# Designed miniproteins, single chains, continued (5): the designs that were tried, part 57

Each design is a single chain, and the fold is of that chain. pLDDT is the mean over its residues in the fold that is shown.

## One batch from the design tools (miniprotein)

Design m17963
Fold by ESMFold2-Fast:
Structure m17963 (fold): chain A 61 residues (1-61)
Amino acid sequence: EKIEELRKKLDEINAEVERLLAEHPEFTPERIDRLIELGVESIKYAVDLVVERLEQERKKR
């Protein structure tokens, strides 16, 4: 339940970041660097989420 909610939010954040990059009329190097960092963090979160979900499934056994 919580995992699903977090996953959805993470997916939305990733989609929003991509959209912001495409729709953003002004690309400053500082902003780009920050956006990259945000992207890396989202990936880390996704990996953690997958691991957590796998652990939950193992417990069900």
Scores: mean pLDDT 70

Design m17964
Fold by ESMFold2-Fast:
Structure m17964 (fold): chain A 87 residues (1-87)
Amino acid sequence: VVEPEDIDPSLFSKLDRTVLVPLEPFDPRTADPKAVIPMRVVHVGSRDKGIFKEGDIVHIRQAGLGFYYSTLVPKDVRLSAVVSIER
């Protein structure tokens, strides 16, 4: 289970990547890959400035198995490349 409070947005402020945090606790392992997950944009990478603004609520679908972690804790993957976004 991923709790929103377990993800500190300030840790990502130095990354040139868009960072999203789920609004509610979310288990990426048991979630339906087609489920729409409401997330808050907490940081916008320079590449994504035309797509997102900080504070936006976006509805995210998983792009495939394993992408939940890249979406929720983007250590090695740019979110704009792996997430299907519904607005």
Scores: mean pLDDT 53

Design m17965
Fold by ESMFold2-Fast:
Structure m17965 (fold): chain A 86 residues (1-86)
Amino acid sequence: ARPAIVTVSEADGGIATARAELLEATATSAVARVTEVLHNDGSSLKVGDVVTITNAVYAGGTAAHGGNAVLSSGVEAAAGIVATEG
């Protein structure tokens, strides 16, 4: 799996930034599993959560994905996933 940074903004106002493993990336979707929470301000995001972006808009080829997301907890969010070097 590729290392990634995930940023999440939940529908109820919670915001978090985390290190993650990028499990899947396509032109329209990305899936990442959280490995370490770097910042959390009212977000439900925790280590082991899976962030799924569907109908993703991406910039810079495979480097970044952004769009509407659902956490494995069922929480709706907007998210960005940026692949990093591992």
Scores: mean pLDDT 73

Design m17966
Fold by ESMFold2-Fast:
Structure m17966 (fold): chain A 120 residues (1-120)
Amino acid sequence: SSRDEEILKKAEEAGLPEELKKKIKELLELIRELEESENPTREQVLKALELLKEIFNLIGEIAEKENRIDLAKKIQELKLKTEDKILEAIENKASAKEIAEIFREALEELIKIYEEIQKE
């Protein structure tokens, strides 16, 4: 996916640690599997959500270590909003494409927040 490659490129350009880039790649692979499933299960979506939450938590810890409490709060807010959107999408039986879009938008915004951490 050109968009998945662009997300990975932005993560690299932002200077994300290798372990975080690996987790983002793993999440993008899970999202692709969801899109290839005509009927993704609740369990598959929740598995992808747990990995996304791990990525949020790790970047939040980096923000805290860099004394960017403002960005740590923004990351936590985005995490909660994204979790809520995904849970609502599951409840409303949203398409795999709609669920995948929520995940990709969250990753794109999270990488943008990480870029702000690196400006200090």
Scores: mean pLDDT 88

Design m17967
Fold by ESMFold2-Fast:
Structure m17967 (fold): chain A 91 residues (1-91)
Amino acid sequence: MVERARELLARGREALKAGDYAEAGDLGVEAARLGVEAGDLELAVEGGRLAVEGGLELLKAGDATRGTGLALAGIGEAYEAGLRAGKAVTL
C-alpha cells in the first residue's frame, strides 16, 4: 500500500511537470486515499497537496468543476488522515 502510494505520487509529480493537471490531481487523490488507509499521514498530505496543485491548475485553465472537485477530494483525504492521527494538517 505505502509503496503503491509512493509510485502514484512520483507519477503524479511527473504528470504535473508535463502539464497533465487532471492526471496529477487524480493520482494525488488516489495516493492520499492510500495514505489514509495505511495510517501514513505524510503520504496522505503529499497526495492531498498534489491533488490541490492539479486542481488549482485546472481551475486556472477554466475547468472549474474538475479543478474544484480534485482540490476538495485531496483536502478531505489529508484531513481524514490528520483526524485519525490526532494531528493538525496544513496543505
Scores: mean pLDDT 83

Design m17968
Fold by ESMFold2-Fast:
Structure m17968 (fold): chain A 56 residues (1-56)
Amino acid sequence: SAEELAERAAENGGAAVLQAGRDGLVLDEASLRLIAEAAGTSPEAVRAGLEAGRAL
């Protein structure tokens, strides 16, 4: 879920986002914003991390 990823991203940053992308997670814009806030980054960076993970 978006909330679970937000918790993990707060602790592990991009590694958590990349793993979620690898697991096939797809999020709406509001969820991307939530995770970006938790990780201290931008929604664009979260989207890029999810896409990079999907390529793995």
Scores: mean pLDDT 79

Design m17969
Fold by ESMFold2-Fast:
Structure m17969 (fold): chain A 83 residues (1-83)
Amino acid sequence: EIPVFELSPEDLATLQAIMAEVQAAIRAVYDEAAAAGASERERDVRSLEVAIALLREAARRHPQLQPLLDAMIAAMEAERARL
C-alpha cells in the first residue's frame, strides 16, 4: 500500500511561510505589471516565473520539502507552457 505522507508541525509551518512569501511576490509582480500596462498573459507569465524561482530556492534550503515543492514547480511550469 502507498503510505500516507504527513508533514511534521515544523515542516508544515515552513511550507505555510514559503506559500505566504510566494503569494505576496505573485501579488507584487502582478500589480507592478498591471501598473506598467502589461497584458493579462504577460502578468500571468511574470507571476509564474517569480513563483517558480522562489519555490526552487525554497527546495534548496529545505530538502525535506523538495518532493512537494518540485510537484508545485512542475504544475506551475505546465501552466506557464499553456500560456
Scores: mean pLDDT 81

Design m17970
Fold by ESMFold2-Fast:
Structure m17970 (fold): chain A 68 residues (1-68)
Amino acid sequence: SMMEEIRQLAKEAESRLKAGDREGAADLLERIADKYQELAKATSDPSERQKLLRMADIAREQAAQLRG
């Protein structure tokens, strides 16, 4: 499922961050954001869609911070 894919990417991002690979972690966070956005498009519940889009935005902001 897409949620399981997001969880696996999050674990890998954390592992890369612990290893000092900030660029690699940022790349994975952008992939997480893309998957949250895909999940939001598939969701019929407006409240759930807004939560997923917010999660995508947070992941992109975290990726940008790691590259700064």
Scores: mean pLDDT 89

Design m17971
Fold by ESMFold2-Fast:
Structure m17971 (fold): chain A 66 residues (1-66)
Amino acid sequence: GMSLREKLEELLEYAKKGTPPSEIPKELYPTAAMAALYAYNNRAEELGLTKEEAEVILNWLRGLVP
């Protein structure tokens, strides 16, 4: 199975491609929510994401932040 790092890398690639969040694999949904939460709390660097990547993910994942 995919590791958390591999899932984050796939998620970021989908975000960079501008793929609608509804079109990503359901297996990535929890990872998308995690990335959004960490970005929202200025902890994106703990996941290896830059601040700009974190902002892209937050904007892309509208409605997936709890």
Scores: mean pLDDT 76

Design m17972
Fold by ESMFold2-Fast:
Structure m17972 (fold): chain A 59 residues (1-59)
Amino acid sequence: ELAELEAEARRLLAELAPRLSPEQLAFLTKMYDSAVASGDPARLRALVESLRALGRRLA
């Protein structure tokens, strides 16, 4: 589950990257790094949900 959440967050970041400003991408990348470092599935799940919501807004 943790590895799957990491992979999903990374995939969503890569998918959204072309539509984000450099500042937004840097911020979200730092959030991802922090969540991965924490090893907390709840943080990764929250990040995945935030990235999905951002994707919907950008669509």
Scores: mean pLDDT 81

Design m17973
Fold by ESMFold2-Fast:
Structure m17973 (fold): chain A 78 residues (1-78)
Amino acid sequence: SPVAEAGRKGAEVDPEAARKALEILSANDQEGAVKAGREVAELGYKAGGPKEAFERIKTDPEHALGAAASAAGAYLER
């Protein structure tokens, strides 16, 4: 999934942003998780990632949650 890949790339670029996404998801803060997912996706985009994935995450809260979850999962694999 492009959304899941955007989350993983953001975690590679900034592991601290991914750690924060994990903490927010663990606190069951859905609004914070949407914001964190968008921040992680923006980091991936600025590092040369695909614009299409960032646009989907930017406009859809469900895709932003998916990016946050993917980033959190990638952080746990480190």
Scores: mean pLDDT 82

Design m17974
Fold by ESMFold2-Fast:
Structure m17974 (fold): chain A 81 residues (1-81)
Amino acid sequence: SSDKMLEEVKKIAEETLEKIRELAKNGASEEAIKAVADTAMGKILGYKLIAELEGDKETAKELEQIARKFTEEVLAILNEN
């Protein structure tokens, strides 16, 4: 289900951003934060590919927007240190 896919991806993005904020607070390296972010991005883009293969262009577009927002939030956290 497209709704279930969107809920899962939003959860991945939110939970990963919370983990990244805690890592940054505890003095984790930029490399460690990027590794966590890259793992989450791989999952998000994997769901986008599934939506594209199923012909669900609207879900694929929303997943792309979630990926872009996630990247912007990660960069903001990195720039705060």
Scores: mean pLDDT 87

Design m17975
Fold by ESMFold2-Fast:
Structure m17975 (fold): chain A 82 residues (1-82)
Amino acid sequence: DSTTQAIQLMLQAIGYLRRGDVDRAIRLIQQAIRLLQQSPQDQNSRQAIQLMQRALRYLRRGDVDRAIRLIRQALSLLQQSL
């Protein structure tokens, strides 16, 4: 299931962000967004995509803590859809 795969990628991305590997985390988040966009979208998945796109913007500005908070909010929404 694309939602379960996206959740796994997002959890891995948080792990890389906590280790300081921002570039790898960005790639994983971009893959998660793409998987969700190519799948049928409910309201939770649409909101999760928007939160993850905002997280990418914060990562590009160097605000890792804010990005992690947004990714965690997106994870909560996606987990409610399972």
Scores: mean pLDDT 87

Design m17976
Fold by ESMFold2-Fast:
Structure m17976 (fold): chain A 132 residues (1-132)
Amino acid sequence: NRELAEQYFELGDLYFAGGNLEQALKYYKKAVELEPDNLFAQGNLLYVQGEIAAEQGDLETAKEYYEEAARLYEEANHPAVARAYYNLGRVYAKLGDLETAREYYEKALEYAKKFGNDNLAAIVERELARLA
């Protein structure tokens, strides 16, 4: 049921783009259950769990989910890795670990430039300038 997994993944993407994290989580879980070896789907599932934890103020849990999502996106060579590293930088900055925040912002900038995400690159450069 590869086609069904693709449909669940697309539904997850649609709900995530609409800001409905709970529905995005539900459909990404279904996609991963059908295709457990799909690194990008696994990354999106973990990323959404990180977003939910961050919204709840659970920065430690958000950090763990974003770290694992970034690792999976990097292994998949996917542009989403830049956003995961950007959110890691933000979480570490909120936790007061400015040194680690800088390291993740630098990684986010490298990948944003690599994949041509000029908007994210500009945002990350601004955050790096504030840490200087």
Scores: mean pLDDT 89

Design m17977
Fold by ESMFold2-Fast:
Structure m17977 (fold): chain A 87 residues (1-87)
Amino acid sequence: SEAEKRARELIEKADEFIKKVETLAKQMTPEQKEQLQSIIDYLKKVKERLEEALKTGSEEEVRRQIEEADYFLELAQKQVDELIKKS
């Protein structure tokens, strides 16, 4: 289904974003590393929820997790951009 395809795309985007944040964290202060770790932590949860919805969820549940993933990925990008601007 289109929802399943979108969910898999979002899992890939979350994985890619996590890797970028982990790389960025290596060049940051301890305080900034804590903020980046918080982002990594919630994106990992978003990924887990999408994967679970694809395995056991209804199409409605998959669509709901897609909406949450879109929200948290936008939030993560905004938080990373703000951190970089303050550096």
Scores: mean pLDDT 86

Design m17978
Fold by ESMFold2-Fast:
Structure m17978 (fold): chain A 72 residues (1-72)
Amino acid sequence: MREEAVAKIVAEAERVAALPAEKQEELIAELSKQDSEGAKLALRLLEAARAGDRAAVERLAREIVEAVEKAA
């Protein structure tokens, strides 16, 4: 269900943003190597979570769910 999927993505983004900076930088570097729409959305999601912008995190999570549904 969309709201459950959005909530899971939001929770995961906040969890990653709470990791030590060294671990966050490793994940950012890994995502930056991937030239995909999903990796770009994941990077924006992580940046929004690190900034504490919950509205942006929710919006980006919904965009990710919508993109996955369209690909199915």
Scores: mean pLDDT 76

Design m17979
Fold by ESMFold2-Fast:
Structure m17979 (fold): chain A 83 residues (1-83)
Amino acid sequence: SDMDIINNIRNFVRDQLRDRDTISRDDLLNITQQALQQYLSSQQSQIGLDYLQSLVSDRDTLSRDQAIFLTGLSVRYALQRTG
């Protein structure tokens, strides 16, 4: 289900950030790209990554909770655009 995919990707990012309170934009985009490629098609991964990039374009650093939340939004966006 879409919710299972969203949760799997959120958990992947959460696990990568478990020992970090903050993450840089570039690190977040790299980690998220890896997660998206494991669970989504190439088209969905690109749509999700582009959307996340637009959400974080004005930020150099994000909190762990913000990073996980925005990654979840980006996955949901990709799934809605390609359903």
Scores: mean pLDDT 88

Design m17980
Fold by ESMFold2-Fast:
Structure m17980 (fold): chain A 92 residues (1-92)
Amino acid sequence: MEIKITIKAEKLEDQGIEAFAEVTVEAPGARGRGIVTKLKNKEIEEELSVAADPDATPEQVEAVRNAMRKALEKAKEDIEKGELVDRTETLE
């Protein structure tokens, strides 16, 4: 099963946000999207959503959830270190 992971990080200075990273995971049967936001007060907020097709297997959904969790953890670590890192990975 092919899983495509994309992380895009940006610095924002206008709205009380220091930086954010958008995480997208695409696979057959399911898609994930998440955001890691670092506020100017250095608090970190995380959002995660997964959308599954009606005929998606539990295994496909679990694979996307696991990929999202790992990608969000990596994006959070990068932002906590003050790094803005774009990443793209394809897992088979």
Scores: mean pLDDT 78

Design m17981
Fold by ESMFold2-Fast:
Structure m17981 (fold): chain A 64 residues (1-64)
Amino acid sequence: DVAKQLEELDAAFKKGTQQLDARIAQLKEKGSPQSEIDGLQAVKARNEALLPEARQLIREGRLD
């Protein structure tokens, strides 16, 4: 079921993004080194870039 796989992927992505955003906000508030903030932002950007690709692969029946 493509719809269910997309829903599960979107839910997992949303949860992960919320956790990353909360951590980034905490580091910014604390005045943590920019390298720590940049590291988490890079993880978030990679996840954001992978999401539309993963969703497309599921729609095409190509993602395992």
Scores: mean pLDDT 80

Design m17982
Fold by ESMFold2-Fast:
Structure m17982 (fold): chain A 75 residues (1-75)
Amino acid sequence: MTAEQELAEAEAAVAAAAEASETERVLLEAARLALEGKEEEAWELLLKKLVETSDKETAEKAKERLKNKKYLPDP
């Protein structure tokens, strides 16, 4: 096994940790918005993050679920 491969794995782990931390911050912001009664803004923030970080199928299902609940306006 090469040191180059070990370094690449370490860099991937750091990137994954940074992405997880960003997701946690978004979840906390959404929770605070919901607590303040800004449910629509909270759902919009969550939807954007789910579309960005989830797989295609999960992101689409989450988007459809939110539309069905009418949390987001239909333009």
Scores: mean pLDDT 64

Design m17983
Fold by ESMFold2-Fast:
Structure m17983 (fold): chain A 73 residues (1-73)
Amino acid sequence: SGAALARELGIARTHGPDADGSRGPDLRGASGAELRAWFTDPSKAGALFSPEYLASLTDADFDALAAWLGTLP
C-alpha cells in the first residue's frame, strides 16, 4: 500500500521526528512517476537505498504512494 511504502522510504523524514516541518514539502504534491524518479535516481534519494530494494519497487507502488500522499492534509 502507499502508506506502507511511505514508511519504508522514510517519508516521515519530511515531517521530522517532532513534526519540525523542516523537510521537503514537494513530495506531497508529486506524481507517481516523479516519486519513482526521485527515489530510484542514485543522484537523488536513490543513493540512500540498495539497488536490490529499488529493483523490487513497481510503478503501482509509486502510484499507490502518490495516491496516499494526495489524501494527506
Scores: mean pLDDT 62

Design m17984
Fold by ESMFold2-Fast:
Structure m17984 (fold): chain A 87 residues (1-87)
Amino acid sequence: DREALAREGLEELKRLLEAIDNGDEEAALEELDRLLRLESELTGREYSAEERELLREVLREVLEKAKEARKEGKKVKTFADVSKLLE
């Protein structure tokens, strides 16, 4: 069921945002792996090992920027907050 997979993806996205907000790298990387698997099931897109490693590195950069943003008293709780860190 495509709708069930999409709902599961939304739940995993919320868990990823929570892991980023908490600075939990292990949890964030685990949720990224789950999201990539769900995206492949939903869209048929296959991720190469190189693409997966690039996405993991982007996530690590987001975690570092989120840590600095929190030191400055900025919020890192929503996807919009995370997107601002990548600008």
Scores: mean pLDDT 78

Design m17985
Fold by ESMFold2-Fast:
Structure m17985 (fold): chain A 64 residues (1-64)
Amino acid sequence: MKVKGIIVAPSKEAAEAKLEEIKKKRPDLEFEGILAPSAEEAAELARKLLYEEGIPTGVAVAPE
């Protein structure tokens, strides 16, 4: 099952570190990480993927 993880982070490295943390907790799922420039854009993307596409989607914020 495909799962989308939308990450809000100050850098690609921070986003990838957060995504790896999530993957370690849920190795049973195929996670696709998407970097979003803001929490608002991340929320809108998650809404579209979850409610319009039917893809399980989560949002995570990686601090600086």
Scores: mean pLDDT 70

Design m17986
Fold by ESMFold2-Fast:
Structure m17986 (fold): chain A 73 residues (1-73)
Amino acid sequence: DEAELEARVAKALERAPEAAQTSLDGLYGVQGLPAPDAATRQAEIDRIVRAIKNGVPGSLEGARRIAAEQAAA
């Protein structure tokens, strides 16, 4: 139902900063990219969080995936 879906989105948005950080750490590791400095990393986290909160394409699916990743981690 829609209410359950909205509740999941709300929980995912609450955890969005932490989930975004975990996702970035994984992305940098997988791609073999050098670890960014703290300021660059924070800017990327803020961008991801903003995209999720602003309903960018796939935001509901993205928030759901982030919630699942948080549960799996």
Scores: mean pLDDT 59

Design m17987
Fold by ESMFold2-Fast:
Structure m17987 (fold): chain A 87 residues (1-87)
Amino acid sequence: MPSDLEKLEELLEKAKEAVREGKEEEAIKLMNQALVVAARLLKDAPEEVRNEVLRLWLSAVHAVKKGKYEEAIEKLEELRRKVREAA
């Protein structure tokens, strides 16, 4: 079975693809699934790291809802980097 990190990377890549295609509902669904996996990976991380990842996720969701797709993709890539460094 894929690791939680591999699952996160798969979900974030699919979310970015959905964002690029303007599939807002699918993108947000995939982002929500990615947040659940990220929370599991960060369960033992400091609260400030968990809060940073949540803030990046919220910013990405907001950007998708506002049609700012490039900004959403940038936030998702930063979220991936933060989780990878902290996990």
Scores: mean pLDDT 84

Design m17988
Fold by ESMFold2-Fast:
Structure m17988 (fold): chain A 80 residues (1-80)
Amino acid sequence: DKKFKTSTLAKKIEDIINSLKPGEVDETGLSVGTLELILDTVKSLKEPEITEEELIELIMTEAGLSRETAEKLVKYLANY
């Protein structure tokens, strides 16, 4: 299973947020507000690593996103 470091994920999401202007969306169509919610969730994780599937489920649960949208975001973060 592919794993991500939670600290690396948090930094990537923060860098994406900082690259966006007010009212813009990322390459997956997510607003700054949605990305900030996901960032806060990732920063709250106690584990130093998270699996791709756990991250997808977390995004779906906390941000209310569909599985397809969560999978697109995770793929984007993996290649960022």
Scores: mean pLDDT 81

Design m17989
Fold by ESMFold2-Fast:
Structure m17989 (fold): chain A 71 residues (1-71)
Amino acid sequence: MAESLVQQAFLQGGLLLVRTASPLPKVAGVGSLKEGDTYLNLIDPSKISYEDALKLLSQVNVLEAVLSLLA
């Protein structure tokens, strides 16, 4: 599910917002904010590789994902 949105973020230069049940690891290009019972994670493609982003997302249960495009 998240793979298509990750690919679009890396191709279009957008930011990826991913809601997860547990926080993503604190690495360059990833920010996490606890929001209620879940975590909202921001993935910045300019600071993390595509392969590393997919690897991180494979470690967690992704509840929601949205793409934020830069105008």
Scores: mean pLDDT 73

Design m17990
Fold by ESMFold2-Fast:
Structure m17990 (fold): chain A 95 residues (1-95)
Amino acid sequence: SKEELAKKLEELVEEAKRLIEEDPRLSADEKAELIALLDRALSLAKEGLRTGDEAFFDRAILLLERVKEEAEAHGLEEVAELVERMIELVEEAKK
């Protein structure tokens, strides 16, 4: 259901934010940027679920891919894996 997809996505976003906040390899500015991108991606995905407009899902995926690239660049393997799962959920929502 849309509600279950939103809940799963919210849970993954909150876990990723927790790991980002706790990671000593990231500066305060890098943490703030990644958290802001995750919050924006979640908002866009929820809007896609509400409206059925795939353009919101596509925008969410682009932001999530940016978070994944940054996480991989910093060796944040668990964050990158959580973000990949977020991308998969948003792609599934487009079907």
Scores: mean pLDDT 89

Design m17991
Fold by ESMFold2-Fast:
Structure m17991 (fold): chain A 70 residues (1-70)
Amino acid sequence: SHFEELLRRSEEEVRRLARNLGLSDEQLQRGIEAVRRGVDSAKRNQDILDEALEGVQLIGEAVRKVVEEK
């Protein structure tokens, strides 16, 4: 499904970014959880799905939040 594909790609990108940024396993897990919450929100609100065409937006916000919270 579309949401499964979006989640899969977003998780892969978070893992790639986490490795490049040297994030801990805990930070990586929080980043993945943030992405999952973002996808769940998009799934609940079909109207916002068109605006989330690029998973990079969800990935960027998830990574920034994880890095800022340490």
Scores: mean pLDDT 70

Design m17992
Fold by ESMFold2-Fast:
Structure m17992 (fold): chain A 80 residues (1-80)
Amino acid sequence: AAPTPEQEAFYREVMRIVNELIDWLDANPDASDEEVEARIEKALERVREIGKKYGLPDEQIEQVLEAVERHLRYLAEQVR
């Protein structure tokens, strides 16, 4: 079945957070590993907060967090 309206809203917010990090990485190609990791951690915390706000089950939030973290760490390699 298709995602619920709450899940769709959550996924849109997650994509905004991912795109904001992509834009920041593009604007800061010489960022330190510490700065990049701090930005990833902040992004993951925002995703968790939004998932809770939309009332998603913890298991679904954790699945999304795992996928997002993997993707963000891959993107961060472009800075290194």
Scores: mean pLDDT 81

Design m17993
Fold by ESMFold2-Fast:
Structure m17993 (fold): chain A 74 residues (1-74)
Amino acid sequence: MEEEARKKAKELKEKGVKEVVVENGGYGYGADLAIESAELGIKTTVIDRDSVGLAVVRSLVRRRGKEIETISTE
């Protein structure tokens, strides 16, 4: 999961992608992809109904000195 997410994030960065929106990104592959994309400097927005999962993702990205936008649907 994490290795697949990291590989995908690098691929997006190499293609010149500047912004990504990850739906259902509060946990699992979506969360890993959102974290890795933000780490590479891609403007990342993650959407999920799991507000706790979103808070964890935001905390992890901030610990690595990056920012991520989060949107809770509930």
Scores: mean pLDDT 81

Design m17994
Fold by ESMFold2-Fast:
Structure m17994 (fold): chain A 105 residues (1-105)
Amino acid sequence: MLERVARFYVEAYLNPPPEAELLEALRRLVAEGVSVEDLENVAMAAGELVRSGEVEGMDREELVEALVARAPEAAAKRAALFAANPAAAEEHERLLAELEEELRA
């Protein structure tokens, strides 16, 4: 599952689709059993790669492998940040629930 999510984000990064097509693709992934948490964890890992500049040195397959490897680390990092910010954790949980409902609609 994480490899499919990682490949989707890499392809969307290299060839940005229109917003409507991006939303449809995300809905399809959720319908096929991908969790919204997996989508978020891979997105966080992607954000870290972009911020570090590491993206510029990687090909498509290296990016996919890096996202799969870093997604669990991104999840742990987010958990630590939210432990220090209970209000932010509550807001994130609410937004994640709203996103899941929207993607399942």
Scores: mean pLDDT 78

Design m17995
Fold by ESMFold2-Fast:
Structure m17995 (fold): chain A 61 residues (1-61)
Amino acid sequence: SAKAEELLRELRENPNMSDEQIEELGKKYGLSPSAVRSLQAALDDIPDDLLIGLIADALEN
């Protein structure tokens, strides 16, 4: 989804987010801070095509 692609872009552009920035991003996308941190940790380990699927799944909660 377009929303998943936007979130992935924001995570890629902001690799060193503070806890406050993580909470704000979570609020913007309807995710818990823990979910945002988990997605951020996955950025280097999971290909972007699979990450979009994981982000879309998290957003559909």
Scores: mean pLDDT 79

Design m17996
Fold by ESMFold2-Fast:
Structure m17996 (fold): chain A 102 residues (1-102)
Amino acid sequence: SEKEEKLNKLIEELEKALKAGDAEKAVEYLKEILLLRGVVSEKEAEEMSVEELVEKWREAVIEEIRADDSLEEAEKEELIALAEKMAKMVLEAIENPGRKAT
């Protein structure tokens, strides 16, 4: 539960950073989320581009959603669409620092 609580807090902080247009903080929180989820190593988080990190996150989340037997097919499609939207928002925040995400 401690790991889940930390992940939920990082996701909240990521959403706040994206809403504020704080690309630097959004990237830092994304890296921490990926590290905690075991999607990337510390070396990968340091060496990979932001675009590569966002793609790793997107792929990992979509794979997790597709593998979840507790979810209906329609729920999986909705969650995948949300993951795609979040990935786009992170990339847009990086390309347009200080711009409010719509």
Scores: mean pLDDT 77

Design m17997
Fold by ESMFold2-Fast:
Structure m17997 (fold): chain A 81 residues (1-81)
Amino acid sequence: SKKEELAEMAEKAREEAEATGDEALAKLAEALRALAEGDAEAALEAFLEAVRLAAERAGLPDLEAVLARAREFMEAVAARV
């Protein structure tokens, strides 16, 4: 099921984040867990934070546009789960 797949992905991301200290991956794990639990609002907030941290680390020049696209993506994903 989608819920089981999301929970498995969340656990793998959490374990990798603990091993590496990657804050963006830790936030992504939180987003996947929230999505698996049906908490669309918590999933969106954690996902946007993960994208922000990753984009800042990568030095992307248009953070606002990146976050706007990330929001649209997560809203579409949450609507299908």
Scores: mean pLDDT 83

